# Designed miniproteins, single chains, continued (2), part 98

Each design is a single chain, and the fold is of that chain. pLDDT is the mean over its residues in the fold that is shown.

## One batch from the design tools (miniprotein)

Design m7398
Fold by ESMFold2-Fast:
Structure m7398 (fold): chain A 68 residues (1-68)
Amino acid sequence: MEAVKTLLSTILGVEPVDPDADLRAQGLSDAQVRDIVRLATGEDVPEAVAARLRNARDIAAYVEERLA
C-alpha cells in the first residue's frame, strides 16, 4: 500500500492520497496505472486489468496479490 500511495502522490501531485477516490477523476490514465503496477511489481499489466484498477486500494490489492 505505502509504495503505491507514494507513486500516486508523485504522479498526481497530491498528498494525502485518498485510497478510495476514483483516480481517473483525478486525471490518472490507464497507461499511468499500468506504469505504477510495472514499477511496483516489475511486470506489465494488460489494459483490461488496468481498467479495473479504479483507486489506490484496488492498485495496492493487485500489487500485493502479484508479490505474494
Scores: mean pLDDT 72

Design m7399
Fold by ESMFold2-Fast:
Structure m7399 (fold): chain A 88 residues (1-88)
Amino acid sequence: MLYKLGPKVRELLKLVGDERDVVTPAEIFGRILELIKKLNLIAKEGDPYLVDARGTLLGELLGRDKFNLKDPTELWKAVEAETEEVEP
């Protein structure tokens, strides 16, 4: 399964050096995790999986300030809204 990146997701991936237009879902998630680590976005509120994306392009993509990495449903829903599935 391949996804053609919409502009919001594409700009996110560029922040971690990925300039491709078409990627797999696993690559999208991998790059988002790299971005979270690069920007040190894990909240210091006692939950090691809580991400504070306020003021970042990731927060703008999600339309939310915080989300939990244990439940990626909202993250994936936001990514799917800004990507198009393409046949190889």
Scores: mean pLDDT 76

Design m7400
Fold by ESMFold2-Fast:
Structure m7400 (fold): chain A 75 residues (1-75)
Amino acid sequence: MSELEKVQKELQEALDELSDLLEQYWDKLSPNNRSLVYILYQTGYWLRSQSLEDTKKGLELVKKAIEIIKEEVKK
């Protein structure tokens, strides 16, 4: 598996996790965090491409969105 294919798979898995978390915790998120997480989700999805650099950036943004949800639900 190429590095690009590996990162594309990791990004897809992270997007799937983020989608599940958004479905489960949407009503528990503040309006500001809902907007931020949604923007990060959409941007991460858009950055999934043939560019290794863009796909890595997308993965970082999606992971940040997951962390935002996890931190808010701890409160």
Scores: mean pLDDT 84

Design m7401
Fold by ESMFold2-Fast:
Structure m7401 (fold): chain A 68 residues (1-68)
Amino acid sequence: MTQILIIVPVEYVDKIKELIKKRGGRITSEDVKGDKALIEAEIPESQMDGFEKEVLEVTEGKAKIYKL
């Protein structure tokens, strides 16, 4: 499993959570700060490339993803 932090506009939170679950991942924490959400998750390493591409597509490049 790869641990990640995703920072995304709050409007995309539900979509990001759904993508994490579809990829066999698990959400470890969630915090909302104004118009941004900070989501920590574990994703299977084999799913990371597809996950990163999909997140950027659905958020129109507005998401930031950090590997922890």
Scores: mean pLDDT 84

Design m7402
Fold by ESMFold2-Fast:
Structure m7402 (fold): chain A 95 residues (1-95)
Amino acid sequence: SFTDESIKQLQDLWKQMLDLANTNDINSPEARAKLNQLNQQMLDIVREYAEKNNLSDEETQELIDLVNLAYDYLKQGKLDQAQSLMNQLIDKIRS
């Protein structure tokens, strides 16, 4: 389904962000640029999912906020908190 495809894409992008955080200095300009690019790709998928499923502006913003907050925690090295927010995003998309 489109929902399953969106979840797989989001999980793949998130794994790429986690791999960058684990194998690179996440504070380097190069790592930050790549993380920003991956985060933007996640936001694009969330917006496409929201549009295709006729979500309200409020529901769409809630998903966007989860992505951005997860990224903020990732940048702080708070990986458990970042993962918890990503799990919440996936659960909301499944609902």
Scores: mean pLDDT 87

Design m7403
Fold by ESMFold2-Fast:
Structure m7403 (fold): chain A 72 residues (1-72)
Amino acid sequence: SSAADVYAGALRGDLVALGKELGAEEEGRRIAEEASRTVRERASQAPDDAAIAKIAEEVGREAFERLREIAE
């Protein structure tokens, strides 16, 4: 859905940007691709846009935590 594309795209952009800021650009890009794919895959089974937003929030939180751990 368009909502899944918007959330996945925003999450990808934010993770790529954070990876560059932390000096972990390659890891940031990898995690961004994985997270955006996971959002789209889980969104395919979501009943509505509110459920897609919750999926993006969960996936995003885990992805940002993982990226920060790798950068240390």
Scores: mean pLDDT 86

Design m7404
Fold by ESMFold2-Fast:
Structure m7404 (fold): chain A 90 residues (1-90)
Amino acid sequence: SVKEEIKELLEELRELKREAEELAKQSKDPEIKERFEYLVELIDIIIERAEKALKLAKTDEELEELKKNLKDTVEKLKEELEELKKQLQE
């Protein structure tokens, strides 16, 4: 169901948050650490808003729009996390 797909995307966001938290803990550079910490805060806000939207959504159209927006957001956050990880190597 679309609701189950949205729940899977929310779990992906929680995994991205955990990875960003761990990378923030491991970062020795204060600037890079702050960037990971900012990403954690951003993901938290996205999860909270998406969970609320999921609870309020009652139509398939609303659920499909939420799924589309979350999928795009997850892909963008994955790209941002990978770019920050590259900075740890350089």
Scores: mean pLDDT 86

Design m7405
Fold by ESMFold2-Fast:
Structure m7405 (fold): chain A 83 residues (1-83)
Amino acid sequence: MEELIRREVDLMAERGGLSEEEREKLLADILKNGANPNEPPLLEAGIRAYEELRRLGLDKPDLSDEQAARGAEIEERELREVS
């Protein structure tokens, strides 16, 4: 369970542009409270992006170059919509 949450947070952080400290804080907040109350719009956008990646099978760590590019495009689009 924790490893799956960490992977989700890592995908959100890497593509959402969170710092390493913010990534660890977000992971801790999700494990304890289910959400980061200080950044709900960005967190929700990241969750939506991850859900779409998972639906399309683009949530694997060992993606091809084409799959990784498509995944990054999806996350960038979702995060941009809340900026």
Scores: mean pLDDT 61

Design m7406
Fold by ESMFold2-Fast:
Formats: C-alpha cells, sequence, structure tokens
Structure m7406 (fold): chain A 76 residues (1-76)
C-alpha cells in the first residue's frame, strides 16, 4: 500500500513539473504495485493517468492520480 501511494505522489509531482519521463516511470511502478495488490480500480486509474500524460492532458493525469491515491487510502 505505502509504496503504491508514494509512486502515485511522485508521479503527480512529476506531472506538475512537466517531467514526462519521470511521470511515466512512477505511474508504471504504481500500476505494478496496484496489480500486485489486486486493486483493479487503482490499476485502471494508473493506466488512465499514463494515457493522459502521453496525450499531454495534465489536468486528467492529476485527476486520475488523485483518484488512485484516494482508493488506496480507503484500504488503510
Amino acid sequence: LDRAIKYFEEAKRAVEKGDIEKAIKYLTEAMGETLRLKDWKSAAYAMEALEAVQKGDTEKAIEYVEKAIRELEKRK
């Protein structure tokens, strides 16, 4: 749980700074962690955020990252 949330937080910071390479890296790591946890909703949000980053849609990327973090925090 904590590792997945940290990767999403790092991804959000990277998106906010316009660091697309780091955003993709951290979102990919977050997706891997959410799949290991069998959290399909957070994994789906990571995939949507990755697509938004690749399309240059910063607002949607941040929205999906925040949704993933909220979903994971409910498990604590």
Scores: mean pLDDT 82

Design m7407
Fold by ESMFold2-Fast:
Structure m7407 (fold): chain A 100 residues (1-100)
Amino acid sequence: SYKDKALEILEEWVKEVSKLVNDEEFTKELEEILKKLKEIVEQLSPLEALIYIQTTMNELTEEALKRIKDEEVKKKIEELHKKSMKELNEILNEVRAEQA
């Protein structure tokens, strides 16, 4: 499923960002958001689900960057975000092609 692939990318992003930020409270917030997001995307079309996941990942990346003072860690978070967004865009293009 395209939704399952997109959720796997988000889950890996949450795992890696949690390690980089190293904040237990933020990790718990990310896990709660992930749980709620899984329930929401289950009700959405594949296209809508992918857009929702991309939007959420952008917002959560901005929140993670606000919590970090170390410029090297910020750079790693930005690189992770770019990688994850590229992977999500590849899935989004596949979904669009199948709906055409």
Scores: mean pLDDT 85

Design m7408
Fold by ESMFold2-Fast:
Structure m7408 (fold): chain A 72 residues (1-72)
Amino acid sequence: MVDEARAFARRMGVSDEQLEKLKSMKDTSELNKELSKLHTPAREAVIKLLAELGNPEAQKQYDKILQQDSAG
């Protein structure tokens, strides 16, 4: 599972080091700053991946995306 996550992140332009850093980020501001460097489709995909890897801040952002998509 983790190896598939790393392979996916590399396709989105995120290095293994960046993925580990993002996975462990607990500061909402820093997480948003790093995610803003990605284009919208890659950003959503990386947010979902980080949520699946157990980042609670990424989970909160992914829940907001799902709420928006469920409203239409």
Scores: mean pLDDT 74

Design m7409
Fold by ESMFold2-Fast:
Structure m7409 (fold): chain A 98 residues (1-98)
Amino acid sequence: MVEEKAEEIIEKLLHNKLSKKEFEELVKEDPRAVKLAIGKLIDEIMRLYGIPLEQAQELVRRFFRETLEVTIERETLLDSYRLYKEHKEEREKKRKEI
């Protein structure tokens, strides 16, 4: 459920279907799904461009600023990436035990 919502947020962002108001409402309604979406986007950018975490965070920060006029603090980007990595590791651990 949370992962499906994170993927939906990413798809809406990439297709310019998410407004600033909708994003702010999502942050209030499901802050965890928003952080997972941001973290996944950072991870995908790192993989796609072969760049380090710091550069991927700056690209994501610029994307949100240019697309949604939202300023995401660097601490929030780092926390989002950590949350996504922890969530991915927990899923892989459960998959190996089943």
Scores: mean pLDDT 78

Design m7410
Fold by ESMFold2-Fast:
Structure m7410 (fold): chain A 71 residues (1-71)
Amino acid sequence: STKEQQLLVSKASGYFILGIGHYVQAELLRKKGAESTPAEAEKLNAQAKEAEEEGKKAFEEGKKLLEEAEK
């Protein structure tokens, strides 16, 4: 229904915002790593990769909700 479609779109928007937040965090971690010691850079780059994966998952969930809303 239209009401159900509106709810799915709202949830998708929330996941996209969450995904953006994760990608911004990943970029900040990589920038900090570039100015750190080699050992700290390795740790920060690993954390950035985890944030990128969480961002990817959030965008995938948002996309699934939008596809559901089109039915």
Scores: mean pLDDT 87

Design m7411
Fold by ESMFold2-Fast:
Structure m7411 (fold): chain A 89 residues (1-89)
Amino acid sequence: MLSVEEIEELIDEAVRERARSLTPEERAEVEETAERLKARLRYRAKKEGKDSFSREEVIALVEEERELAESMEQHVAAEFLRELAERLS
């Protein structure tokens, strides 16, 4: 089980690592997506009355956000989320 704080730190680390190779516009896209993912995580934790998630639950949340990013033609964000899911596997 991963705490909400641990998951948020993993997301922030992945953003920092990715941001170094991106344009300002691509960086904004990734940062926006990461904030949406963290908001979704916090909302789910509050709604379900829990403070931790299984690795599989986190991957499912990342995949939901990736599908949203693809639907919005945010290809850089979608690739970031794909790589994040692989790191959690």
Scores: mean pLDDT 86

Design m7412
Fold by ESMFold2-Fast:
Order: C-alpha cells, then structure tokens, then sequence
Structure m7412 (fold): chain A 90 residues (1-90)
C-alpha cells in the first residue's frame, strides 16, 4: 500500500520521538485492519493518520507546543484503536 509506505516514511524521517511513536502505532493499526480484511477502513484511517501526522510535524518544527500535545493525543488514540482491534479474534 502506498499509504502504508507513506506512514513508514513519516515514522523514519520524524525527529520528534513522540510523533515517531504515534506514526509507528498508526502503522500497527492499519496493518492489523488489513490482516482482518478491512481494506476500506485501513485506507480511510491511514489517510486520516497521514494528514494529522504531517500537520503535527509542521507545528512541532515551528516550535508550537500544541503540536506536541496533538502528537500525544494521536498516540493515545492509536493505542486505543490497536487494543480494540486486538480483542477481535481472527
């Protein structure tokens, strides 16, 4: 998936450790959705994560404290989504 490749690039290129963890968790959520055959949900969520991660990275680069808070929020959201998906049995 081109979207999954873009998420991996964000995780690899991001200098901020919180934003990197957010991107890594987003990748896990998207990969788990794909493993469950939920391709449309995986695509929609990947597009949303990419948009948010890129916006947050620009905010962090500009020294906006709000960017870091958003990165933490995205990390917590991705953890919640991952935990919910892991409860579903294949």
Amino acid sequence: SMLLERLRRIAEETEDPVLRHAAELAIEVVELLLEQGRDEEARELAEEYIRELEEIEEEIKKGKKQGLLRAIGLTLRAIGELLDLERERE
Scores: mean pLDDT 82

Design m7413
Fold by ESMFold2-Fast:
Structure m7413 (fold): chain A 89 residues (1-89)
Amino acid sequence: SSSELQSLVDEILSVINSHLRPLSPEEAEEVRRKLLEILNSSDFPLQVIIDALLNSPQLPLPIQELLTENTFSSKEELVDAIVELLSSP
């Protein structure tokens, strides 16, 4: 449902927005684990989740650019890309 998708997006954004700094290797592993758990908790298609994130006013600009400029074939690929961006200075 729309409310379940919004809840999923809010959880993803909460994790991302709590860690908008260069992540340490240990923090990167924890963020990756949390994002994968959130994404794997739902049956929403990956593109539906990406579109919902892009429509969120709380999405940080660097993540918005990442999601706009790249295509992802799996939830793992999406999470790895986000974590790599958050780990960059």
Scores: mean pLDDT 84

Design m7414
Fold by ESMFold2-Fast:
Order: C-alpha cells, then structure tokens, then sequence
Structure m7414 (fold): chain A 96 residues (1-96)
C-alpha cells in the first residue's frame, strides 16, 4: 500500500538523520545527507510516481543505508557514497 511505502521512506529518513548525527566520519555524514535528500525528493513527488517505481528506489536506498551501517573499511564507505550519488541523480532525473 502507499501508506506502507510512506512509512518505509520515513524510516529511511530517520536512519539517515541518525547516521549524520551519530557519525564523526565525513564520508558517512556526506552519504547520509545524500540518502536523506533522495528520500525527501521521493516523498515530495510521491503522487507523481507509481508504487512500483517508489518500491524500486526504496529497495536501492535500503541497500545503500545497510552498506553504510555495516561498512568496516574506508573503501566500502567510498563505494556506498558513489552509489548514493548515482541513485540521487537517477531519482532527480525521473522527477524532473
């Protein structure tokens, strides 16, 4: 349901805010800011996008947040940041 998708987006936003507030790592902070921006764009455009499209991007955002939270190396964090940047550009393109 659309309500369940909204709940998942809010959950993603809260997790991203938590990473930004709790982290001292500049790459984690930057990645969290990009993830939050992506979630906010999806929420603002929720009526313009199909539930299928929203679900697809929620799954991709969840994967990147999990990578950030479970990263044990700088290289894993840098990879998550690049994936977050690419996903944000894709989201901007579908709503613009």
Amino acid sequence: SRLELIKRLIGLALRAIGIELDSTDPIKIETAKILLESVMILIENIDKLSEETITKYIKELEKIEDKVLNATTDEELKQALEEAKKLLEKIKKIVG
Scores: mean pLDDT 89

Design m7415
Fold by ESMFold2-Fast:
Structure m7415 (fold): chain A 55 residues (1-55)
Amino acid sequence: SEISLLEQQKQQLEQEIADLKEKLEANPEDAEAKRQLQEKEVQLGVVDIKIATSS
């Protein structure tokens, strides 16, 4: 179902965000990791809205 696919995408994004946060803990000034983290957090927000509105 669409919801199952969105939940799978959410889990993948959450894992990618966790990995980027760990990278930034090791190197807080990694501009590329900061950019990717911001992008992934925006994508997660969009997925969360889609899950909430697709019920």
Scores: mean pLDDT 84

Design m7416
Fold by ESMFold2-Fast:
Structure m7416 (fold): chain A 62 residues (1-62)
Amino acid sequence: METLLFAPQLTVEQLRELIDRLHKELEEASREAKTNPEAAQRKRVLEKAIDILERMLAEKEA
């Protein structure tokens, strides 16, 4: 996914796959964030993206 603007148009399954992918990237960024300021910034962006996507998933499941 190149942009979060695509997220509202995703199915529940596609949203779950995207969230899982971002969680894996978040784990990698979290490890690097201890020594790399750019990784720390990436971690923050990923945390916000995951939060938004999880809210969208909850809305679609309601």
Scores: mean pLDDT 75

Design m7417
Fold by ESMFold2-Fast:
Structure m7417 (fold): chain A 113 residues (1-113)
Amino acid sequence: SIDEVIDELLKRVDELYKEMKEAIKNKDFQKAKEILQKLFDYVREALQKIIDLAPEEKRKEVQALARETFDKLLELGTKAMEAIKNNDQEAAIKALDEIYKVVREFAERVRAL
C-alpha cells in the first residue's frame, strides 16, 4: 500500500539522516558523501513507487507534489555537496536538516490527500 511505502520512506530517511549527521559531526566527509548519494537514490525510487501506487483520481496531484519535492531536494542536495566539498559542518548539517524536512512534508501532504 501507499502508506506502507511512506512509512518505509520515513524510517529509512530517518536512519540515513542520523548516520549522515554523525558522519558530518565526526568530519568523515567521504562517508557523508556516500550516505547522501544513498539517500537521494532511495528517495527517488520511493517517490516513483508512491506515484505508481496512488489512486487514479489522486495520481496527478501526487505526481505534482513528487516533482515539486524532487526539485527542492536537487537544490538542497547541491548545497549539501558543496558544504561537504568545503568541509563546512554547519552548512552541511543545515542542508541535511532541510532535506529531512522536505521529505517529511511530502509524506504529510500525500497522506492528507
Scores: mean pLDDT 89

Design m7418
Fold by ESMFold2-Fast:
Structure m7418 (fold): chain A 90 residues (1-90)
Amino acid sequence: EERRREELRRQAEEYREEVRRLVEEAYREKSEEVEEQRKKMKEALETLSPVQGSVEAFRHLAEGSEAVVEELQRLRQEEKRREEQRRLEE
């Protein structure tokens, strides 16, 4: 589940970067057809933005709290392993 969510997050980020780059390129070319494409892409970006924003906002919140908790758990597990190793050395 988490692995799938991480892949989705990465895909969303790459997709967002590509959409942004396409919009910038379309803007640079300044063609009548390109302007229509740009409007359609902007509208698609706006509809997609809330979903993408939710994922990013969720990640930002998780970074502060959950990441710290996970790191703490990782440290505890490492300490436990060291304690067991010490016991074996006795």
Scores: mean pLDDT 58

Design m7419
Fold by ESMFold2-Fast:
Structure m7419 (fold): chain A 56 residues (1-56)
Amino acid sequence: SAEMEEKIREIEEKHRERSRQAREELKGASYIDLFAGMADLVDEYIKELIAVKEKV
């Protein structure tokens, strides 16, 4: 639906900004910590997409 498509775009933009901030916060972190932090962001993004689909 158009509502779902718009909500997905909003989630994508929010997580692009979250990713940018997380990369700044993880500056100087080890590769393991960087990978773990980025994986958490991906997990949150997927959870929000599922929530949008379940509410429609």
Scores: mean pLDDT 77

Design m7420
Fold by ESMFold2-Fast:
Structure m7420 (fold): chain A 84 residues (1-84)
Amino acid sequence: ELEEARKRLEEAQKEAAEAYEEFLKNPSVENIERLKEALERVAEALREAMKLLYPDKAEEIDKKTEETLEEDNELLEKLKEQVE
């Protein structure tokens, strides 16, 4: 259901914004991991919404989501090394 997917995406985006703010206040490994989890939820919520809108492009959406998750993970892992 598109409306439910939209609300899930909005909720995930709010969580990511809060995690980012917390990280800026206290740049720690724990807060970086919380930010990572929040960003993963945003990517998954966007994936779900996009598949509802463009079901014929499901494989392309999956590949793009995996690419985004891998890039975010690499950046956040590098950030964790600098903070520790």
Scores: mean pLDDT 83

Design m7421
Fold by ESMFold2-Fast:
Structure m7421 (fold): chain A 93 residues (1-93)
Amino acid sequence: MITKEEAEKALQELRKLYEEMKSLPKDDFDKIREIFKKMVELAVELAEKAGDTEAIKRINEIYKKAMEDDSYEAFLKAGEEIVRIAEELLKKL
């Protein structure tokens, strides 16, 4: 089981990555995709350590939809949703 402190650090890093993504030029898709993938990997790891299978499914669905849309707006929306899931996971700890 993940500790509350480890979950707080993961959430802080997710928020930092999201802010970094928002600071990038809208046409810098390679960097936006790279940051988004890091957010997905960190969120999945957090959900796995928390034992929340439904959160893992939600994150994977968000990832698939964002990658299929492949727009700046889709990546920002997906990033925000991932941060929200991480906040929900922390509240359960």
Scores: mean pLDDT 85

Design m7422
Fold by ESMFold2-Fast:
Structure m7422 (fold): chain A 71 residues (1-71)
Amino acid sequence: SSTSQKILQLTKETFVQMSNLVDKYINARIKYKRAKTEEEKKRALEEMNKVLEEMKNLHKNYMEKLKEIES
């Protein structure tokens, strides 16, 4: 159905975006582990927290769009 195809496309697009955010989180975590100064650690933690917030927003937007398609 047209609805099923819209859900599939939205899910695929969201998956790609989430995958990119996971990579950003892993990279920030690596920076945190390699940090030699408190300033570097703080910046890496801030980057990790920012990516987690972006992941939350992506999931929230996905759920809202999914509801719109199903309505």
Scores: mean pLDDT 90

Design m7423
Fold by ESMFold2-Fast:
Structure m7423 (fold): chain A 71 residues (1-71)
Amino acid sequence: MREEVERLWAELTELVRAASAEEQEAARRRVGEFQAEVAALAEKNPAEVTEEAALPRAVELLRELIAELRA
């Protein structure tokens, strides 16, 4: 799973480099929102926040962003 996130992140990074400034800002905002949600949950319930729980959602987010940038 972590290797999948790394692969998708590399793919997203390449797409973002070719994207417009507006598309880059939109992608940055969505990633930031996800990171903020995970951080807030970790602050309140650290024991519930694990890589196993977060990685599937991170994969979904990265796939959504990649699909959006390719469209």
Scores: mean pLDDT 72

Design m7424
Fold by ESMFold2-Fast:
Structure m7424 (fold): chain A 100 residues (1-100)
Amino acid sequence: MKKYMSPEEATRLTAHGIRGIGDELDGDREGAARDFARYYVLAAREYLERARTTGNVADAEKALRYAQEGVRYARLAGDADLEAEAQRLAAEAQAELDKL
C-alpha cells in the first residue's frame, strides 16, 4: 500500500513537463508536443497502475484522461510509437473503469 509513484518517476514526469514548456518557448513545437506526450503517457501509466491496485474509479478516470492527452500530443509530435502506447493505455484505462 506504500509507493504508487517512485521519486524517479515523479522526477521524470516533472522534467518532461518542464522541457515541453521550454521547447514551446524556443519555437520547437514538435519537441514540446513530444515531451508533453511523454509526460501524459507516464501519468496515465501511473494512474492506471493505481486504479488496478486500489480499484479507485477516480484513478481510472485520470488514467483515461491523461492517456487521451498523450494521444493528442503524440499526434502533434508525429510520434507513431508514442501515439500507439497512449492509445493502448486509454483502452486499458477504459477497461478498468468499465469494471468499476
Scores: mean pLDDT 76

Design m7425
Fold by ESMFold2-Fast:
Formats: sequence, C-alpha cells, structure tokens
Structure m7425 (fold): chain A 78 residues (1-78)
Amino acid sequence: MKEAEEIIKEAKELIEKFKDNKEVVELARMAISLAELSIELAKSDDPKKQKAAELALENAKELVRKAKELAERVKEEE
C-alpha cells in the first residue's frame, strides 16, 4: 500500500530530524505502527480487516499530520 509506505517514510524522517523532541518522536512512532498495521490488515481477504486497514491508514495520516505541525512549532521556538 503506497500511502502507508509514504507515511512510514515521512514519520521516519521526522524522528531523525526531531529526535530530541519526545512528543514529535512519539506521534511519528504511533503513525508508523498504524501504517504498518494497515499494510498487514490489507493483506487479509476478510472485508472487516480490509475496512480496519482503511481506518488504521486514516489514523496514521492524522498522526503524521499532527507530528509535522508540532515539529514546525518546535522549529519556530528554536
């Protein structure tokens, strides 16, 4: 799933760039976990698991967005 892989990549970049900011790192790690869960659930032939994969992906997108917003605020304070 390309979108989930892109979220994982962006979240890893945030962790590397803002490694000293615990809140950014935690949000990014949560986004990675949900994106990885989305990929695993999407491999299932169960429609309920496929729907859960979509929800996990949307939650991962929201978490990486929040991590980016927090990272921008941290950058402005430094």
Scores: mean pLDDT 81

Design m7426
Fold by ESMFold2-Fast:
Structure m7426 (fold): chain A 100 residues (1-100)
Amino acid sequence: MNPYVNALKVATGLINEPERVDATFTYLDGLDALLRGEFDTAEQRLQTALAAFRALGDAVKVREIEALLAALPELQALADEPEGVRLAAIEALLAAATAE
């Protein structure tokens, strides 16, 4: 392999770390919004995180976020319930999405 190409691959790996960090923070912002009952904000943040994790090739995070987005109507039905009820529902969805 050309040493120049190998150097570019190493540099690309370092650049990809900030993108993963940003994707993770966007995902966490989406989860926080779900827990607070801010469903419009949660949908926007989760869709942004989904696009970012798809670009990163993170299939596990893609499945988790797709499961949360698919369950938004059910989570919205819990808007008047305590935060702990929504947390339990989110944890169950994430566990099911990663069970395979």
Scores: mean pLDDT 75

Design m7427
Fold by ESMFold2-Fast:
Structure m7427 (fold): chain A 86 residues (1-86)
Amino acid sequence: SLIDAVKKMFEELRKLMPDNPNIEKLEKAAIALLEDPNATPQQIAAASIELAGTHFQVKLLVERGDFESANKVLEETLAFLEELLA
């Protein structure tokens, strides 16, 4: 399921950045959007694409030791999902 895929992605993000509070906030926002009966297919697609991009970008930045930029990507993705829910 899409929710299972998202949960697996967040498990991988937690391995890259253990105890980063933005990962928990982002997972909660992502699942809330995916479980929202009023969410449009377009909103779900946009969120899914953004989350996939975030996962790849965070992995790349962490592999470079750039934890500050990785955290900024998480913050920007959280803001994006919050705007989709508005």
Scores: mean pLDDT 86

Design m7428
Fold by ESMFold2-Fast:
Structure m7428 (fold): chain A 100 residues (1-100)
Amino acid sequence: SELDELIEEILKEVEKLVEELKKKIPEKAQYLDNLLSGFKKALEIIKSIEDEEEAKEYLLTVLSILSQELINLAKENNDEELAKKIEELRKKQEKKVREV
């Protein structure tokens, strides 16, 4: 489905962001890997939801939670520019989900 293709695109973007964060905050690498693992498990559950609107709402919720955790990590590391980039990526992803 178009939503499944978008989920794979979002996952790839999140994986890239997590790798960039691991390079900038190596002391949080294990925590970031755990967050990504949890996100991947949530996406598999979302893909199993037959109602597309329900799947989209769960996806938006999971993206919001993950993005806020990543923004918090960037701010704790005094990287306000990175926090802003994560917020902008979240807004673009949420817009794409709503437009499916």
Scores: mean pLDDT 88

Design m7429
Fold by ESMFold2-Fast:
Structure m7429 (fold): chain A 66 residues (1-66)
Amino acid sequence: MEVSHGEAARAAASVLDEEQARAVAGQLSENINSETVSAKQVKDAALKAGLSEEQAEAVARAVEAL
C-alpha cells in the first residue's frame, strides 16, 4: 500500500515525538519524488533520519495500518 506524504507524516507523528516525525517527513520530501510513499520508504527515511530500527519499524507499521 502507498499513502500520501501527508498521511505518512501523520502516521509518523502518531508513534514518534514532533522532532522525530518532522525529521522523517523531511527525509521523505528530500528523497522521494513520487506523490505517494510506501511503508518501506518511510522505514528507510526514518533510519536515514537517525531513528532506531525499533522506531523505524513502528512508523512502518503505522503506515501499513492506514
Scores: mean pLDDT 80

Design m7430
Fold by ESMFold2-Fast:
Structure m7430 (fold): chain A 55 residues (1-55)
Amino acid sequence: MEETKRQLQTLHGLSEEEAERVIRLGRQLTEDSAEIAGEVNRIVREGMERAGAEV
């Protein structure tokens, strides 16, 4: 879990709090949740956009 949080922060530019939320939602994702998958994707995208979506 800690390693996944670190990767989310490094690869997607998420804050610690955002990474924790993504991990929590990601656990639910393995249970068949299309709505949760959308939420996870949105959080990651918001983090990347804030970090500089100029790329």
Scores: mean pLDDT 66

Design m7431
Fold by ESMFold2-Fast:
Structure m7431 (fold): chain A 96 residues (1-96)
Amino acid sequence: MSPEVIEAAGEFVREYDRLLDLALKQGDRELVDLTIQFANLTSLVASSLPTDEEQVRVLRWGAERARLALEYVEKGDFDKAREILREGIRELEQLL
């Protein structure tokens, strides 16, 4: 795995871990399930792409989507956070 992909993956994991930790603390099972599904699909799609540049792009997109969902969880808008993750999952599924 290239250094650039490792760096982007590290950024994605950090944002994902923050979102998952907060979702678990809130006890929202659907948000937890969506967060795990989103992370698994982001990793699968990134790993399926032929170039390091495309892999970095998907991982960074995933990190930004996780960060956006986290912002809504922090605001107490769990419905919007779940919507953001469901939309991301749908976009990722279209790439497989």
Scores: mean pLDDT 87

Design m7432
Fold by ESMFold2-Fast:
Structure m7432 (fold): chain A 59 residues (1-59)
Amino acid sequence: SLIESALRVIARDRGLDAARQERILAAFRAGASNADLAGELGISPVALERALRELRAQE
């Protein structure tokens, strides 16, 4: 999905390894909030929402 792809990109940009990326995706699939996901990524919820908007805007 778009959100899962975006989460992988953000995690990679943050220097998180594949195991951490899969943990974040598992949390998303389990219904984790944007605040929880942002915390796992090491960014603010506002930064996560901004990154999701920017990635959605790219063709």
Scores: mean pLDDT 79

